# Ledger of designs, part 87: designed miniproteins, single chains, continued (3)

Each design is a single chain, and the fold is of that chain. pLDDT is the mean over its residues in the fold that is shown.

## One batch from the design tools (miniprotein)

Design m11008
Fold by ESMFold2-Fast:
Order: C-alpha cells, then structure tokens, then sequence
Structure m11008 (fold): chain A 70 residues (1-70)
C-alpha cells in the first residue's frame, strides 16, 4: 500500500539521520509524520497509527545503539 511505502521511506530516513539528532527531535519528527499520515490517509486506524509510532521510535533507538557500538 502507499501508506506502507511512505512509512518505510520515513523510517529509513530516520535511521539514516539517527547520529545527527536527539531522541527528543526524533520523537517530534515521528509525531509530525503520524499527524500527516492521519490527514492524508484518514482510513488508517488510531491503533495502526500508534503501532507505526512505536515501530519508528524502536527503529530510531536501535540505530542509536548500533552507532554507540561502532
């Protein structure tokens, strides 16, 4: 779906910039992304939006941990 492609692209971008931003900045970016998805794709449920938010934040935190190990 277009939503899935958009989410995957966003998450990949978030991981790529993980070393340049704080967790607070990442949370802000995720919040704005979810708000945009809700406006563009009103068919997406609140449960799906919350799951996307959690998955994006998890991906960011995992990227930060990998950077610390390098």
Amino acid sequence: SQVEKTFKAFTQSLVQIAKYITEEEAEGMIKRFIENIKKTYPEVSDEELEKMRAEALKAFKQAVEEIKKS
Scores: mean pLDDT 84

Design m11009
Fold by ESMFold2-Fast:
Structure m11009 (fold): chain A 86 residues (1-86)
Amino acid sequence: MKSLLEAALEINKIVQETIDKIIKDNLSPEQAKKYIEETAKKVEEVLLEAGVDPDTARKIADEISKKLLEFYEKKSTEPIEVVIPA
C-alpha cells in the first residue's frame, strides 16, 4: 500500500506539472478546465491508493481543482487597470 508521504510527493509533482503546463502552454479556458479535471482525477486515484477514504480523497481533489482553476483565472484575467508606475 502506498504511504501518505509517497502520495503527498506524487500529488505535489502532478500539481506542479499542471501549473507548468498552464504557464507554458497558451491553453483556452475549455482546455485548461479539462486538464485540471484530469489532474483532480489523478490526485483522487493517488489518495485512494494511499488508503484515504473515498469521500476525503474526492474533497481534496476538488479543493486542488478549485485552486488550480483560480490560478489559471488570475493569470488570464488579471485586471488591466492596475498599473504600478516604475
Scores: mean pLDDT 73

Design m11010
Fold by ESMFold2-Fast:
Structure m11010 (fold): chain A 95 residues (1-95)
Amino acid sequence: MTTLTDEQARAFLEGAIAALEELVAKLPPDHPGAQKLRELISKAREALEKGDFDAAVDYLAQALQVVASEMDPETRAEFFARLEALRKEVAAQAK
C-alpha cells in the first residue's frame, strides 16, 4: 500500500466526512445510528480543522463502525464502495 502524503490524507478525510454528512442527511431523524454519526462527524471535522489527523482518523473509524453495525447491508455496501473510490481518486492525484 502506498503511503499517503499529509495533503492526500487531509483530502481523503475531508471527502470521507462529507460522505458521512450526506449519509446522515438522508437518514430519518430517529434512526438509531443518526445521533451517533452526527456527534462523530462533528468531532472528526473539528479535529481535522485543528490539524489533529490522529484524532480525526479515530473519530472517522468510530463513525465507520457505526455505519457497519447500524445501517442495512445495501447502504453499508454503497457507502464503503464510495470510500474505496475516494481513496483511489486521492491516490491517483499523486504526482
Scores: mean pLDDT 77

Design m11011
Fold by ESMFold2-Fast:
Structure m11011 (fold): chain A 78 residues (1-78)
Amino acid sequence: SMAEEQRALAAELLAEFERRTGYTLPADLREELVERLAPVAREYVGDLTPLADDVGTWLATRGLLDEALRAALQVFRA
């Protein structure tokens, strides 16, 4: 289904983030991000730059943007 495709794409985008940064997202956070990103995952196809901004904003709003994750986001954007 389209929803399954969007979830799979969101998971691939987060896997790419982890590959580029060497950072492994905690399972609970990864699951929440997959659900959050799935409806808009296709918008990141062709340009992954806004992914780091969107992830950073959501995490900062929740007080979950720790030092390690800030460093990972910087590496991903570099």
Scores: mean pLDDT 76

Design m11012
Fold by ESMFold2-Fast:
Structure m11012 (fold): chain A 100 residues (1-100)
Amino acid sequence: SMMEELKQKVEKMLKGLETVLAELEDPSTSDSQKLALIQLTAQELLEFVESNPELPEEVKKKLIELAKELQAAAKARDIATGKAKLKEAIEVLKELIEEL
């Protein structure tokens, strides 16, 4: 079904975000690489929303806001804020999966 396809896409995105979070928590990853990952994640969230118009409007709004906050954190070189916003994006996708 269309909902099963959406669920699979959300699960793949969630797995990708969890992988990025693990890299941000790895002390062997450089600060410059962590900032690049935060910026890349913001872009991937925006592309995910654009590619999946069937997402609930409230979820799309939250992910766009979080992507903007991730971009702002990367520009400010604030890894701690970037990590916190990434965790918020993970929770949004987890809640969405439970509703699907």
Scores: mean pLDDT 89

Design m11013
Fold by ESMFold2-Fast:
Structure m11013 (fold): chain A 73 residues (1-73)
Amino acid sequence: LRERLRAAILAGDKDTFKALLAQASPEDRVEAAAAYIVKHKILDPDLFDSETIQALAKLSEEEIRAIAEAFLA
């Protein structure tokens, strides 16, 4: 699942990303969301639930970037 989420992020395939995100654990959703936001520089409210947004809001910009870099590796 994680490698499919990564592939969708790299391809910019929002529909596939959204469908895969629905199957992910809350932890994987936060990491994938961080990677998506860093890669595309967009916070799309249609992609992320309020729980994921709240979790990201507690992280620093440096932490979000580190999570994104690790997820996209």
Scores: mean pLDDT 76

Design m11014
Fold by ESMFold2-Fast:
Structure m11014 (fold): chain A 74 residues (1-74)
Amino acid sequence: IEEYVKEVLQHLKDHDVTDKTPLQDKARLAAYYVLIVLELDVEKAQQVLTEVGKELKIPQEDIQNAIEEVLKEL
């Protein structure tokens, strides 16, 4: 989990995510990366994205909404 959290945080930095980026956009980019690019199962994805949300101060509601939006595209 910790290794994936670091990979997600680095991915967001590499894609110009800053403190100015809206929290919902950060959540969607992180959820997309974890579920579509890294292809993690939903249980592991939720664990990783929960920790990413804590690091970036994204509300858990925004994390859950982002996961649901990305899963609709699968």
Scores: mean pLDDT 77

Design m11015
Fold by ESMFold2-Fast:
Structure m11015 (fold): chain A 83 residues (1-83)
Amino acid sequence: SYTLVLAARDSPVNREAFREAAERAGVEGEIGFTVLPVPGEEPVLYAGIHGVSREQAEEAARLARELIAERSPDAELRAGIFE
């Protein structure tokens, strides 16, 4: 199984984008969110999605990139897929 980690600026728009990406990729259950404060900057939102197939991880990452680019074009998205 794979783990997908998504990271972007913390905002309601980005939280919803991560939830929608996982849902559309067929990920079951609740996504784990962690928010890390960054001194002098907006906090960074991390989403951990565990126990998924490679295909689900890749699809969720792709959808997250599309949704962030559309809804939050000034936000940088980072994605990592781990076995």
Scores: mean pLDDT 83

Design m11016
Fold by ESMFold2-Fast:
Structure m11016 (fold): chain A 87 residues (1-87)
Amino acid sequence: MTASEAQVDVLVAYIEREVRESIAAGVPIEKIVEGLIGFAKSVAESPEFSRELVEYFFRRLLEAASKLLPPEAVERLRERLEEILRE
């Protein structure tokens, strides 16, 4: 099955909840960022996601991260997402 923007929006909402719960549980920000990078790479490598949907997901993910994580963590995430898109 191919993913849709609506499915991406649901996925990002789920990730936002997981990030909030991880922060509340005292998980280090560095570990949260690495988890998000790993998940983003899995989405980019998935045949269910077109290039355009991967780019949409990354944009939505960065918007969600910007609300929850410190600026330096968001910058690190952005840089790694850009690297994934260049592959």
Scores: mean pLDDT 82

Design m11017
Fold by ESMFold2-Fast:
Structure m11017 (fold): chain A 92 residues (1-92)
Amino acid sequence: SKVDSLQRASQGLLKELERLVEEVRKTGDEKATKEAEELLQQARALLDAAIQAVQNGDEEAYKQHLLKTVQTKDQLLDLMAEAKKKAEERKK
């Protein structure tokens, strides 16, 4: 079904985000790791809301929740880049 396909796609995206959180953890930056974990939980909630919107036939709510999930991924990528930069500076 359309819902099943979206659930599988959401699971794939969550695994990608979990990998990014692991990359942040590897930097040893405890604050960045906590922020990354919060972003991951936010993304999970947004994807759950997107699936519910599709189940209710609300295409606009689905699009908005998906857009916010993409924005959360971008924030996580920025956080990872900054955490890696700070980890490199700590080696000097």
Scores: mean pLDDT 84

Design m11018
Fold by ESMFold2-Fast:
Structure m11018 (fold): chain A 92 residues (1-92)
Amino acid sequence: TAEAVSEPVTLSNGRVVRLRAILNPETRTLLVEVLDAETGEVLATAEVTGLKNGDTVTVELPVPETGETVTATVTVDIEKKTVTISDISVTS
C-alpha cells in the first residue's frame, strides 16, 4: 500500500485535522480518512474503487461533528505505488 497525509486544516470548532489517503494498488482502491491531527482519531471516511493509473479524484468528506465538508484532490499512480494529496479545503 501507499499512503499520503495532507497539510493540516482547522475546522470551525478549532479542531485541527489532516486527510490521510491509503492506496491499495492491487485492488485499485483508495481509502480516505479525516484524522484529528493530535490523536489520530478518525472523524470521517470515504472509499474510492475502480481506480486507473494516473487518476485524479476529488474527494469530499462530510464531518458530522461540525457539519463542514473536507475536500481535496488525490492523484494516484498505481504503477509507481504513489499517492498525492493537493488542494485541501474546508467548506460549510
Scores: mean pLDDT 84

Design m11019
Fold by ESMFold2-Fast:
Structure m11019 (fold): chain A 85 residues (1-85)
Amino acid sequence: ALEEVRKLLEELIEEGKYRQAALLLGVAYLERLNDPSLQEDLERAREEARREGVTDEQLELALSLSPEELEELERELREEVAKKK
């Protein structure tokens, strides 16, 4: 699961789809937190993610991860974006 999501993120980064990658991780993280006060933010983030090309299959894969694993992948994404700048 973690390795599959990491590979997906690497493909998105190589294609320059940084916003799609960030939104995928952000939506999955918010849903895994399961915080009722963030429900409106989660719904908004899901709409933005779909507009940027995040698929239901990609989201389901990311949702298999723990919040800690999602935070690790977000850190890796930020490092890769900074390296390409």
Scores: mean pLDDT 79

Design m11020
Fold by ESMFold2-Fast:
Structure m11020 (fold): chain A 90 residues (1-90)
Amino acid sequence: SETVEVLKLVVERLEIVLEVAKTLSDEEAKKLGIEALEDAAKVLSEYDEESAKLAKEGLDRVKKAETKEEVIEVLEELIERLRERAKELE
């Protein structure tokens, strides 16, 4: 399924973003998280409404985050939820 392939690609990109965010300041991690989740929400909106909703929910949480630990938590939770969604669609 093209949808499953896109979901797996988005997860892979978010895993890279997660590792980079761990090396950044609070402000830089938040900016990176916002950019990554805006992109993920846009891409996923064309393939799976549920996954797009999860990314948008994550984006709203990152916009309110004050620490990189909060950004990391949102990214980790979203990665896990998107992996579960990809398995459901297989």
Scores: mean pLDDT 90

Design m11021
Fold by ESMFold2-Fast:
Structure m11021 (fold): chain A 68 residues (1-68)
Amino acid sequence: GEMEKIKKILDEISKIIEQLQELGAMEEALKMAEKAKELLLKIIAGEATVEDAEKLLKEAKEVLEKVK
């Protein structure tokens, strides 16, 4: 279902945040964690969409590529 896809995307975002922390990109990691928290709150409220999750994942990947 859509919720399973959103949860999988959130897991991928969490792994990117861990990679940012390992690279010492602490400001980028913190900003991404704050956005991930906002997505989690939308999930709890039943307002999250797959598109919201995919947009955040794309942003997380772009941040990771810039700090690698």
Scores: mean pLDDT 85

Design m11022
Fold by ESMFold2-Fast:
Structure m11022 (fold): chain A 88 residues (1-88)
Amino acid sequence: MLEEKRRRFEAEVAAFRAASTPEEVAAFEAARAAVRRELAENPERFDELVEELRARLRAGADAPRLEQARLAGERAAVEEALAERAAA
């Protein structure tokens, strides 16, 4: 089941990159890298950061396209970190 989640998520990321402008892709990758770094540096706050991000994702549904790209990158980082923890 973790492999199906990973595969589905990888397909979503690939689809996003294919449908996005270079600026949106850059914003996505920057946000993804920033959240992954924050989670790695603050493992004691992992659950708090995940909850805060999930709340922001729910609130950000009507945000402009570039902000949506950043939120998608943050979501990608969290899904990757959760998958890595579940696989360990």
Scores: mean pLDDT 73

Design m11023
Fold by ESMFold2-Fast:
Structure m11023 (fold): chain A 74 residues (1-74)
Amino acid sequence: MELEPGAGLVFEDGRAAVIAGKVGENEYAAIDLSTGAKGVLKVLGKVADGVYEVEFRTEAGTFRGRARVSRVRA
């Protein structure tokens, strides 16, 4: 699974994050759009088409749940 810089994720609770870049296998630097907190997003698995189980670790805490990924490629 590959997330590119600028890809958007919308969590099931309404939180949103944007991918800043890849930092490891299934690990991405990301920014929480609600708080501005920076952290690392880890993709844990695929739940459905375009929906992934993720763990987002930031200075504000660790957030885990499902996220929908927006594909921005033409």
Scores: mean pLDDT 75

Design m11024
Fold by ESMFold2-Fast:
Structure m11024 (fold): chain A 68 residues (1-68)
Amino acid sequence: SKEEIEEIVERLIKEYGLSREQAVALVNRVKARYPDASKEEWYEIVKEILDKSNHIADTREGVRRILA
């Protein structure tokens, strides 16, 4: 649901410093790839992607490349 996406988006902004636009796009991409997954599974997949792109200043650029 839209509320589930918003919850994940707010958490990603807080934890990784992503823009709202990047967080929404990344969550929607994961949801499109894994439509039958739970909200918790979508969050863990997004988190794994972000962790592989590093927790530092390059995370935003890494997310931009994943979304392209």
Scores: mean pLDDT 73

Design m11025
Fold by ESMFold2-Fast:
Structure m11025 (fold): chain A 61 residues (1-61)
Amino acid sequence: MPSLEELRAALERIVAEALAAHPDARVRLVTDPETGLPVIETEDAEAAAVIGERLVAWVEA
C-alpha cells in the first residue's frame, strides 16, 4: 500500500508530465483540507486525459 508521500510524489510527476505536454494548461496539485489527500485539479480536457493515462500506468506498475 503506497504511503501518502509516495502518492504525492507520483501525482507531482504526473502533473509535470501533463504540463510538459500542454504548457499552457492550468494544472495544479492541491491538498484537500477535509481529507488531507493530494488531488490534481485541471481546467483543460487534454491535460486531464494525460493525467488519466499516467494514473492508470502508475496503478498498473
Scores: mean pLDDT 76

Design m11026
Fold by ESMFold2-Fast:
Structure m11026 (fold): chain A 81 residues (1-81)
Amino acid sequence: MLAESEKVLKEFAEAAERIRALVAAGKLEEAREIREEFLKKLGLTDEQLRDWYARVRADPSTQPEVAEEMMKRAGLDRSLL
C-alpha cells in the first residue's frame, strides 16, 4: 500500500512538471489532454474541480476544507503537495 502511494505522488509530480513544460512551450491542448488523463487516473473530474473552485470563490474561508477534500479524493497527503 505505501509503495502504491509513493508511485501516485511521483506520477503526480511528473505529470505536473510535464503540464508546466507544455504550457511554457505554448502547447495548451497537449497540456490539457495530459491533465485530463491524470485526473481520470486519480478518480477526479473537471466538474468536481469547478464545484470546489466555485465554493472557494463564494466563500474564501472554505479554501482549507476544499483543499483537504481534494487531497482526500486523490488519495494524497496535503503536506506532500
Scores: mean pLDDT 65

Design m11027
Fold by ESMFold2-Fast:
Structure m11027 (fold): chain A 60 residues (1-60)
Amino acid sequence: MLERVFELAGHRITIRKEGDKVSTFVDGVEDPAEASEILEAAGVEAGRAVVEAGNELKLA
């Protein structure tokens, strides 16, 4: 299992890979829509870093 954690806009965003599945968690809850809202609030650089981490996990 691979995991990446970010602190953005007062929330903890976790990207986790279990087998071939990549999931995004906001404060421990799997909610990709809420994660997208937080990434927009955090700004372009933070959003880009989270997307890149998700892509790296998919390739690992």
Scores: mean pLDDT 73

Design m11028
Fold by ESMFold2-Fast:
Order: structure tokens, then sequence, then C-alpha cells
Structure m11028 (fold): chain A 69 residues (1-69)
């Protein structure tokens, strides 16, 4: 699924495949995950190694694996 990552005034395209985020840049705490329509899916709460902990809009926390390409 195509997603977008917002960091301040920057937006870049990424892909969500199951529990994996494929991104051209490393994720950082505070990054906002958006769907293809620009709606907020969640915010990156923490990043440890290759794992991003995302606080979803519904209040749930989910861990995703990060692949930078």
Amino acid sequence: MKVFIRRGDEIYEAELKGDTIITPRPLRSGDILLNEKGERLGVVADVEGDTARILLKNGEIKDYKIIVT
C-alpha cells in the first residue's frame, strides 16, 4: 500500500507491506504516516534500530519493521 511520510514541511513516498515500511529515508520520532489520500494513519513515537513504534490514530501502538532503500 502506498503511504506518505511527513517530516515538518517535507513529504515523501513510502510503501507499507504487512508489518514492514519501505522508505527512501530513515524514520524519526515525530514523523507522520499518511495514507494515499493524505489522511493521518499515525505518528512515529519511537525508533529503535530497524523498528518503528507507531501511535495509530485510534490510540493503539503498533511496531513496524523499517527497510531503507
Scores: mean pLDDT 85

Design m11029
Fold by ESMFold2-Fast:
Structure m11029 (fold): chain A 96 residues (1-96)
Amino acid sequence: HMSTAEATTPAPAGGVGSAGFEVKGKGQLIVEVTLPDGRVATSTFEGGDGKGGIAAPARRSGTVHIKVTLIGEGEVKVYPGKGDVGRGAPAVPAGS
């Protein structure tokens, strides 16, 4: 089973393209951010129920496209980064 959520957000030149996301379920989470300059940043992690964020610097103004895919059981939601900016990279518990 696979759940996907997508959002777009405007980014000013020299600003940050960002999104928050929330997962209900368990599986592998893949986060893809496409910046206005064509750069794609991809992050992958395992998780259960939780919230996280991703932020990537935009060197030029434009639209940031954010896609979050959960491979497993459950659902994912994506929130455009306006107002929710500041969570940075997904919170990962301190590893042993």
Scores: mean pLDDT 66

Design m11030
Fold by ESMFold2-Fast:
Structure m11030 (fold): chain A 61 residues (1-61)
Amino acid sequence: MTKIVLPDVSSYSAAQLRSLLGVVEAEIARAEANPELVSPEEYEALKQAKADLEAALRQAE
């Protein structure tokens, strides 16, 4: 997948949201370690995805 687009996270359980957050955090860490491998747009999308997942987790918990 060239671009990360989150599915509708409102239907996800807290456990599923935590799993997705872990994946997004790993992708951000990889992007920070290898900035030449990711576009600014991809990095911004990952940061936005993390924020959306954290907000959904706060609502779900």
Scores: mean pLDDT 73

Design m11031
Fold by ESMFold2-Fast:
Structure m11031 (fold): chain A 82 residues (1-82)
Amino acid sequence: MHAVITVTPEQLDEVEARIREARAAGADSVTVVVTGLAGASDAERQAIADRVIAALEAAGFEVTAVHITPGRVEVVGRARAA
């Protein structure tokens, strides 16, 4: 099952817990979408992407795609085989 998790920068501390909850619910792939990035710098968007990547990896997902645009960051992870 594929899950989509949408967060704002203020919710980044919760993102790992949300990923783990999705995995517990049977998600074998997850897309994390960070919105509310209007006016963010390239460095700020990269830092957000790096935090989401770390959260996915900590939750046992392998990152397969990262998309950084001026308005949003999207990171796609697939559950690692046990």
Scores: mean pLDDT 83

Design m11032
Fold by ESMFold2-Fast:
Structure m11032 (fold): chain A 80 residues (1-80)
Amino acid sequence: MLQREVDLGIGEIALGVARLAVKRYPDDELFRQAEAEAQRAIDAIRAGDEKRYAEEKQRLHEITKQIMERNADKYKSIFD
């Protein structure tokens, strides 16, 4: 139960960051995909689906890596 609350909090922070990125760069498809995957991860936590949560979390990680690689000059300081 406590771990679920922590995971939800972290997921909501990730979703908030993704939404802020979409607001700043509305034509960026990777940011829209990150927002969608963050929402799916939160939905999986709320449903108690641990397998789906793990899968969506991994997809979000891969999308975040692609964003960093594509926009390294813009996002270097965010992850340093």
Scores: mean pLDDT 75

Design m11033
Fold by ESMFold2-Fast:
Structure m11033 (fold): chain A 90 residues (1-90)
Amino acid sequence: EEEVEKLENAYKNLQKAADLAQQGIDRYNAMATELRELAEKAYEKDPEVGEKLQRLADEVQRIADVLQQSYDLLTKRAEEAKKKAEELKK
């Protein structure tokens, strides 16, 4: 009984962590898109600034990719906790 509650709480906490990771992914993907658009516009005035903004967009995309891996892991562990809780129910 208490073990089931602990697993259900773990599921909820892992879902909250996954939701935060998803918010981060969305924000960093949006930022990468904005930086790429700014890079294209910056090339009209200063190609060096345009190149730097493009590199920043690539770095921001890498952060999003790392968060995606975290999201996948958190989601998998949440599903495992949920299944274990259901298996313990009569």
Scores: mean pLDDT 86

Design m11034
Fold by ESMFold2-Fast:
Structure m11034 (fold): chain A 101 residues (1-101)
Amino acid sequence: MALSLAEARALLKRAVVGLAYLYHLGLITREEARSGLNAVKAHLLAVRAPSVSDAELDALTEEALEKLDKIIELLDKGKSLEEAVREVLGEEGLAILRELL
């Protein structure tokens, strides 16, 4: 499937929420979470629409990695998973999280 920039952004947001959840459960490390997000980027590079440049996908992935790092930092500070996801990804991120619970 050829993915638009908006679809790529949505998939990366979903990946951030899922990886943060696995980290919260103690199932993966921070490094494994970052590696998981890079695996999503590799998939997106293979299936993206021709209108989506490497630079745009790199920028989206860096944004997603920064958001993942912020959620992990909040979890390490003792915030709940719902609070951390809401603060970094807003109500849309919280909605994605509730689908996983």
Scores: mean pLDDT 84

Design m11035
Fold by ESMFold2-Fast:
Structure m11035 (fold): chain A 81 residues (1-81)
Amino acid sequence: MPDLKGLSSEESIETILKYYEENKEFIEKVASPEVLEQLEKAYEEAKKAIEEGDLEKASYYVLQIYTLMAHLESQVAAAKA
């Protein structure tokens, strides 16, 4: 997971969206259909909020992506242990 410490709201949004985009194959492999749908909806809502200039709304949806991604990574780490 990317470290968000010391990043601005805009930098955090960009970092998480890029991380989601770069790890899409991993997400599709490990996520349930329900989690995949939630991630896709959060991604679309975050991008829409950015286009509207609503950084608070974008941060909200990006935080959902971050939380779901962290959960998926934790599940994979547990399965490898």
Scores: mean pLDDT 77

Design m11036
Fold by ESMFold2-Fast:
Structure m11036 (fold): chain A 69 residues (1-69)
Amino acid sequence: LTAAKVNIIKAIVAKYNLSAAQAAIIAALVLALDDLAAVEAIATTVAALAKAHNLSAAQIKAIAQALLA
């Protein structure tokens, strides 16, 4: 259970070369979601946007909250 979520977080952080602060936000998002498929899709989308637009941790959190609504 936790190992699967940890692997998703590690893969996304490595793929998008996220900062420690950005990685922490992605980890919190992954841990908050119960559906592993939704977790991977949402976390990947947020990470891709964070890298494409050089988003701060605060901006990433705002986007993640909007996507979860």
Scores: mean pLDDT 72

Design m11037
Fold by ESMFold2-Fast:
Structure m11037 (fold): chain A 77 residues (1-77)
Amino acid sequence: SKVQEHLDKAIAALRAGNTEEALRHLREAVEELKKSLSDSEVHKYVAAALLYVAAEFYLSRGNTDEALAELEEMGTL
């Protein structure tokens, strides 16, 4: 999936400490979602994707409790 490719690149950029590159890849993921979803569905998907990226970032740094909190929040969407 093009969306997943952009999310993977965003996570890699965050691990490298490159916030600007991470934001660029997240914007590209949102643009891919907008091609097939309504605005309200895009908002829900963007929220889930941001929580997923945050969880992966916390896991990569060994912060398991923070990662679990983000994944639990995603489950409420």
Scores: mean pLDDT 74

Design m11038
Fold by ESMFold2-Fast:
Structure m11038 (fold): chain A 81 residues (1-81)
Amino acid sequence: MEASATSAPITRADGSVVTYTVTAETAEAAKAVADAISAGDTQRALRLLMTQPVLSITVTTTFPDGSTSTRTYDVRSLRSM
């Protein structure tokens, strides 16, 4: 059963707000990666992406002008390489 977890909103120096939504095969894996991203722990987030059953990460950026950008990264494809 797929589960997703969303990181805390991260405000950048330019005033943009970024959220990360992690989709994984388990709620525990999704939450662990989202929590690591929220904490800024890049090394832990990378290790969890390589070792946990993470499927995708969706990055949503809201710019100061109110425009939004959404990008999805397929983590499963990276792990198959």
Scores: mean pLDDT 78

Design m11039
Fold by ESMFold2-Fast:
Structure m11039 (fold): chain A 96 residues (1-96)
Amino acid sequence: MDSRELAAQALRETADRLIEENKDKLSPEAIKVAREAVDEAVRGLLEDGLTLPEAYKRAMELIEKNKDKLTDEEYELVKRIVRNAFAAAAQAFFDA
């Protein structure tokens, strides 16, 4: 498996797990924003040849564009979920 594919898989799986663990603190709209940010990052890694920092920037830009749809608490939680998912992706990339 390519290191980028392993990183993308770790990113998606970790994000899905963290969303499930925090579902009681997230609205359906917040869950949608988090999933769309992760999907955009995965596409950037696998289809656009982006680096992990570039994919992270793209995910954060999507969250920022949707900030008006989120409470302040949901906005910080969604950013934390995506950041932690990227930490797992970085670990998978370097361990590959």
Scores: mean pLDDT 86

Design m11040
Fold by ESMFold2-Fast:
Structure m11040 (fold): chain A 62 residues (1-62)
Amino acid sequence: ASPVVRRVAEAELPRTEALLERLRSGEISGAQAAAEMGLPPVSREEALARLERRRANGLALL
């Protein structure tokens, strides 16, 4: 990946993992996690799937 894309992934990966942990622990709802991601309200299951995809994509760019 380009240096800019990798740098963004490095910065966003910890935030994505923190949101995943907060969502899994029940600290936040799916709608709250979606808002943190800049998305319309979604279910907990959809928010988890999107965060896990973002994490996988971030790791692939590192």
Scores: mean pLDDT 74

Design m11041
Fold by ESMFold2-Fast:
Structure m11041 (fold): chain A 100 residues (1-100)
Amino acid sequence: SGKETLARVAEGEAAELERKAAFYQSLVDDYNEAKRLLEKDPEKGQKALDEVMKKAGEYYGVTTPEQAKEAVEKIKQDLADYQAGLAHARALLERIRAEM
């Protein structure tokens, strides 16, 4: 019963970390696509960048292009931290299951 409760908690933590990692990954991907598009098609690229800045602004309080660059770097760092946390959570879950 105790190990089953611990496994359930670890599964919930892994799921939440996976959800957060997916969200941050999508923001990084959208930003990189917007930058690529901006060099190829400035008008469409600017519209795409504005959408990314809006999403980042809602999460990081971004209102200027300079703040958007800082937010992207923070998003990249947060993504790295969440990916590391997810790997540890999954390793713990596998260990718990092996002992059940």
Scores: mean pLDDT 74

Design m11042
Fold by ESMFold2-Fast:
Formats: structure tokens, sequence, C-alpha cells
Structure m11042 (fold): chain A 55 residues (1-55)
């Protein structure tokens, strides 16, 4: 279903966020670049969650 596809995408993005947060802790010199990626993924998750709510 469309709902299942959206939920699976959100799960994948959350796993990616977890990896980026870990990388940021391990490589603080890359924090600015990693924070930009985290912000982008977080916005994508928020948009997908909005789509689910509006179904």
Amino acid sequence: SKLEALRQRINQLNEELTKLVREMRENPEKADELLAQIKKISQEIAELMREIRDL
C-alpha cells in the first residue's frame, strides 16, 4: 500500500540519520557538512509524515 511505502521510506531515512549523527560525533571537523545533510533528511522525513497524516 502507499502507506506502507511511505513508512518504509521514513524507516530508511531514520537509519541514515543515525549513521550521520554517529559520523558527526566521530569526525567533528565535518560537523557543518553532516549537519546540512541531517537537516535535509529531517525535512524529507517531515514531508513524508505530513503525506501520511493527509492520507
Scores: mean pLDDT 85

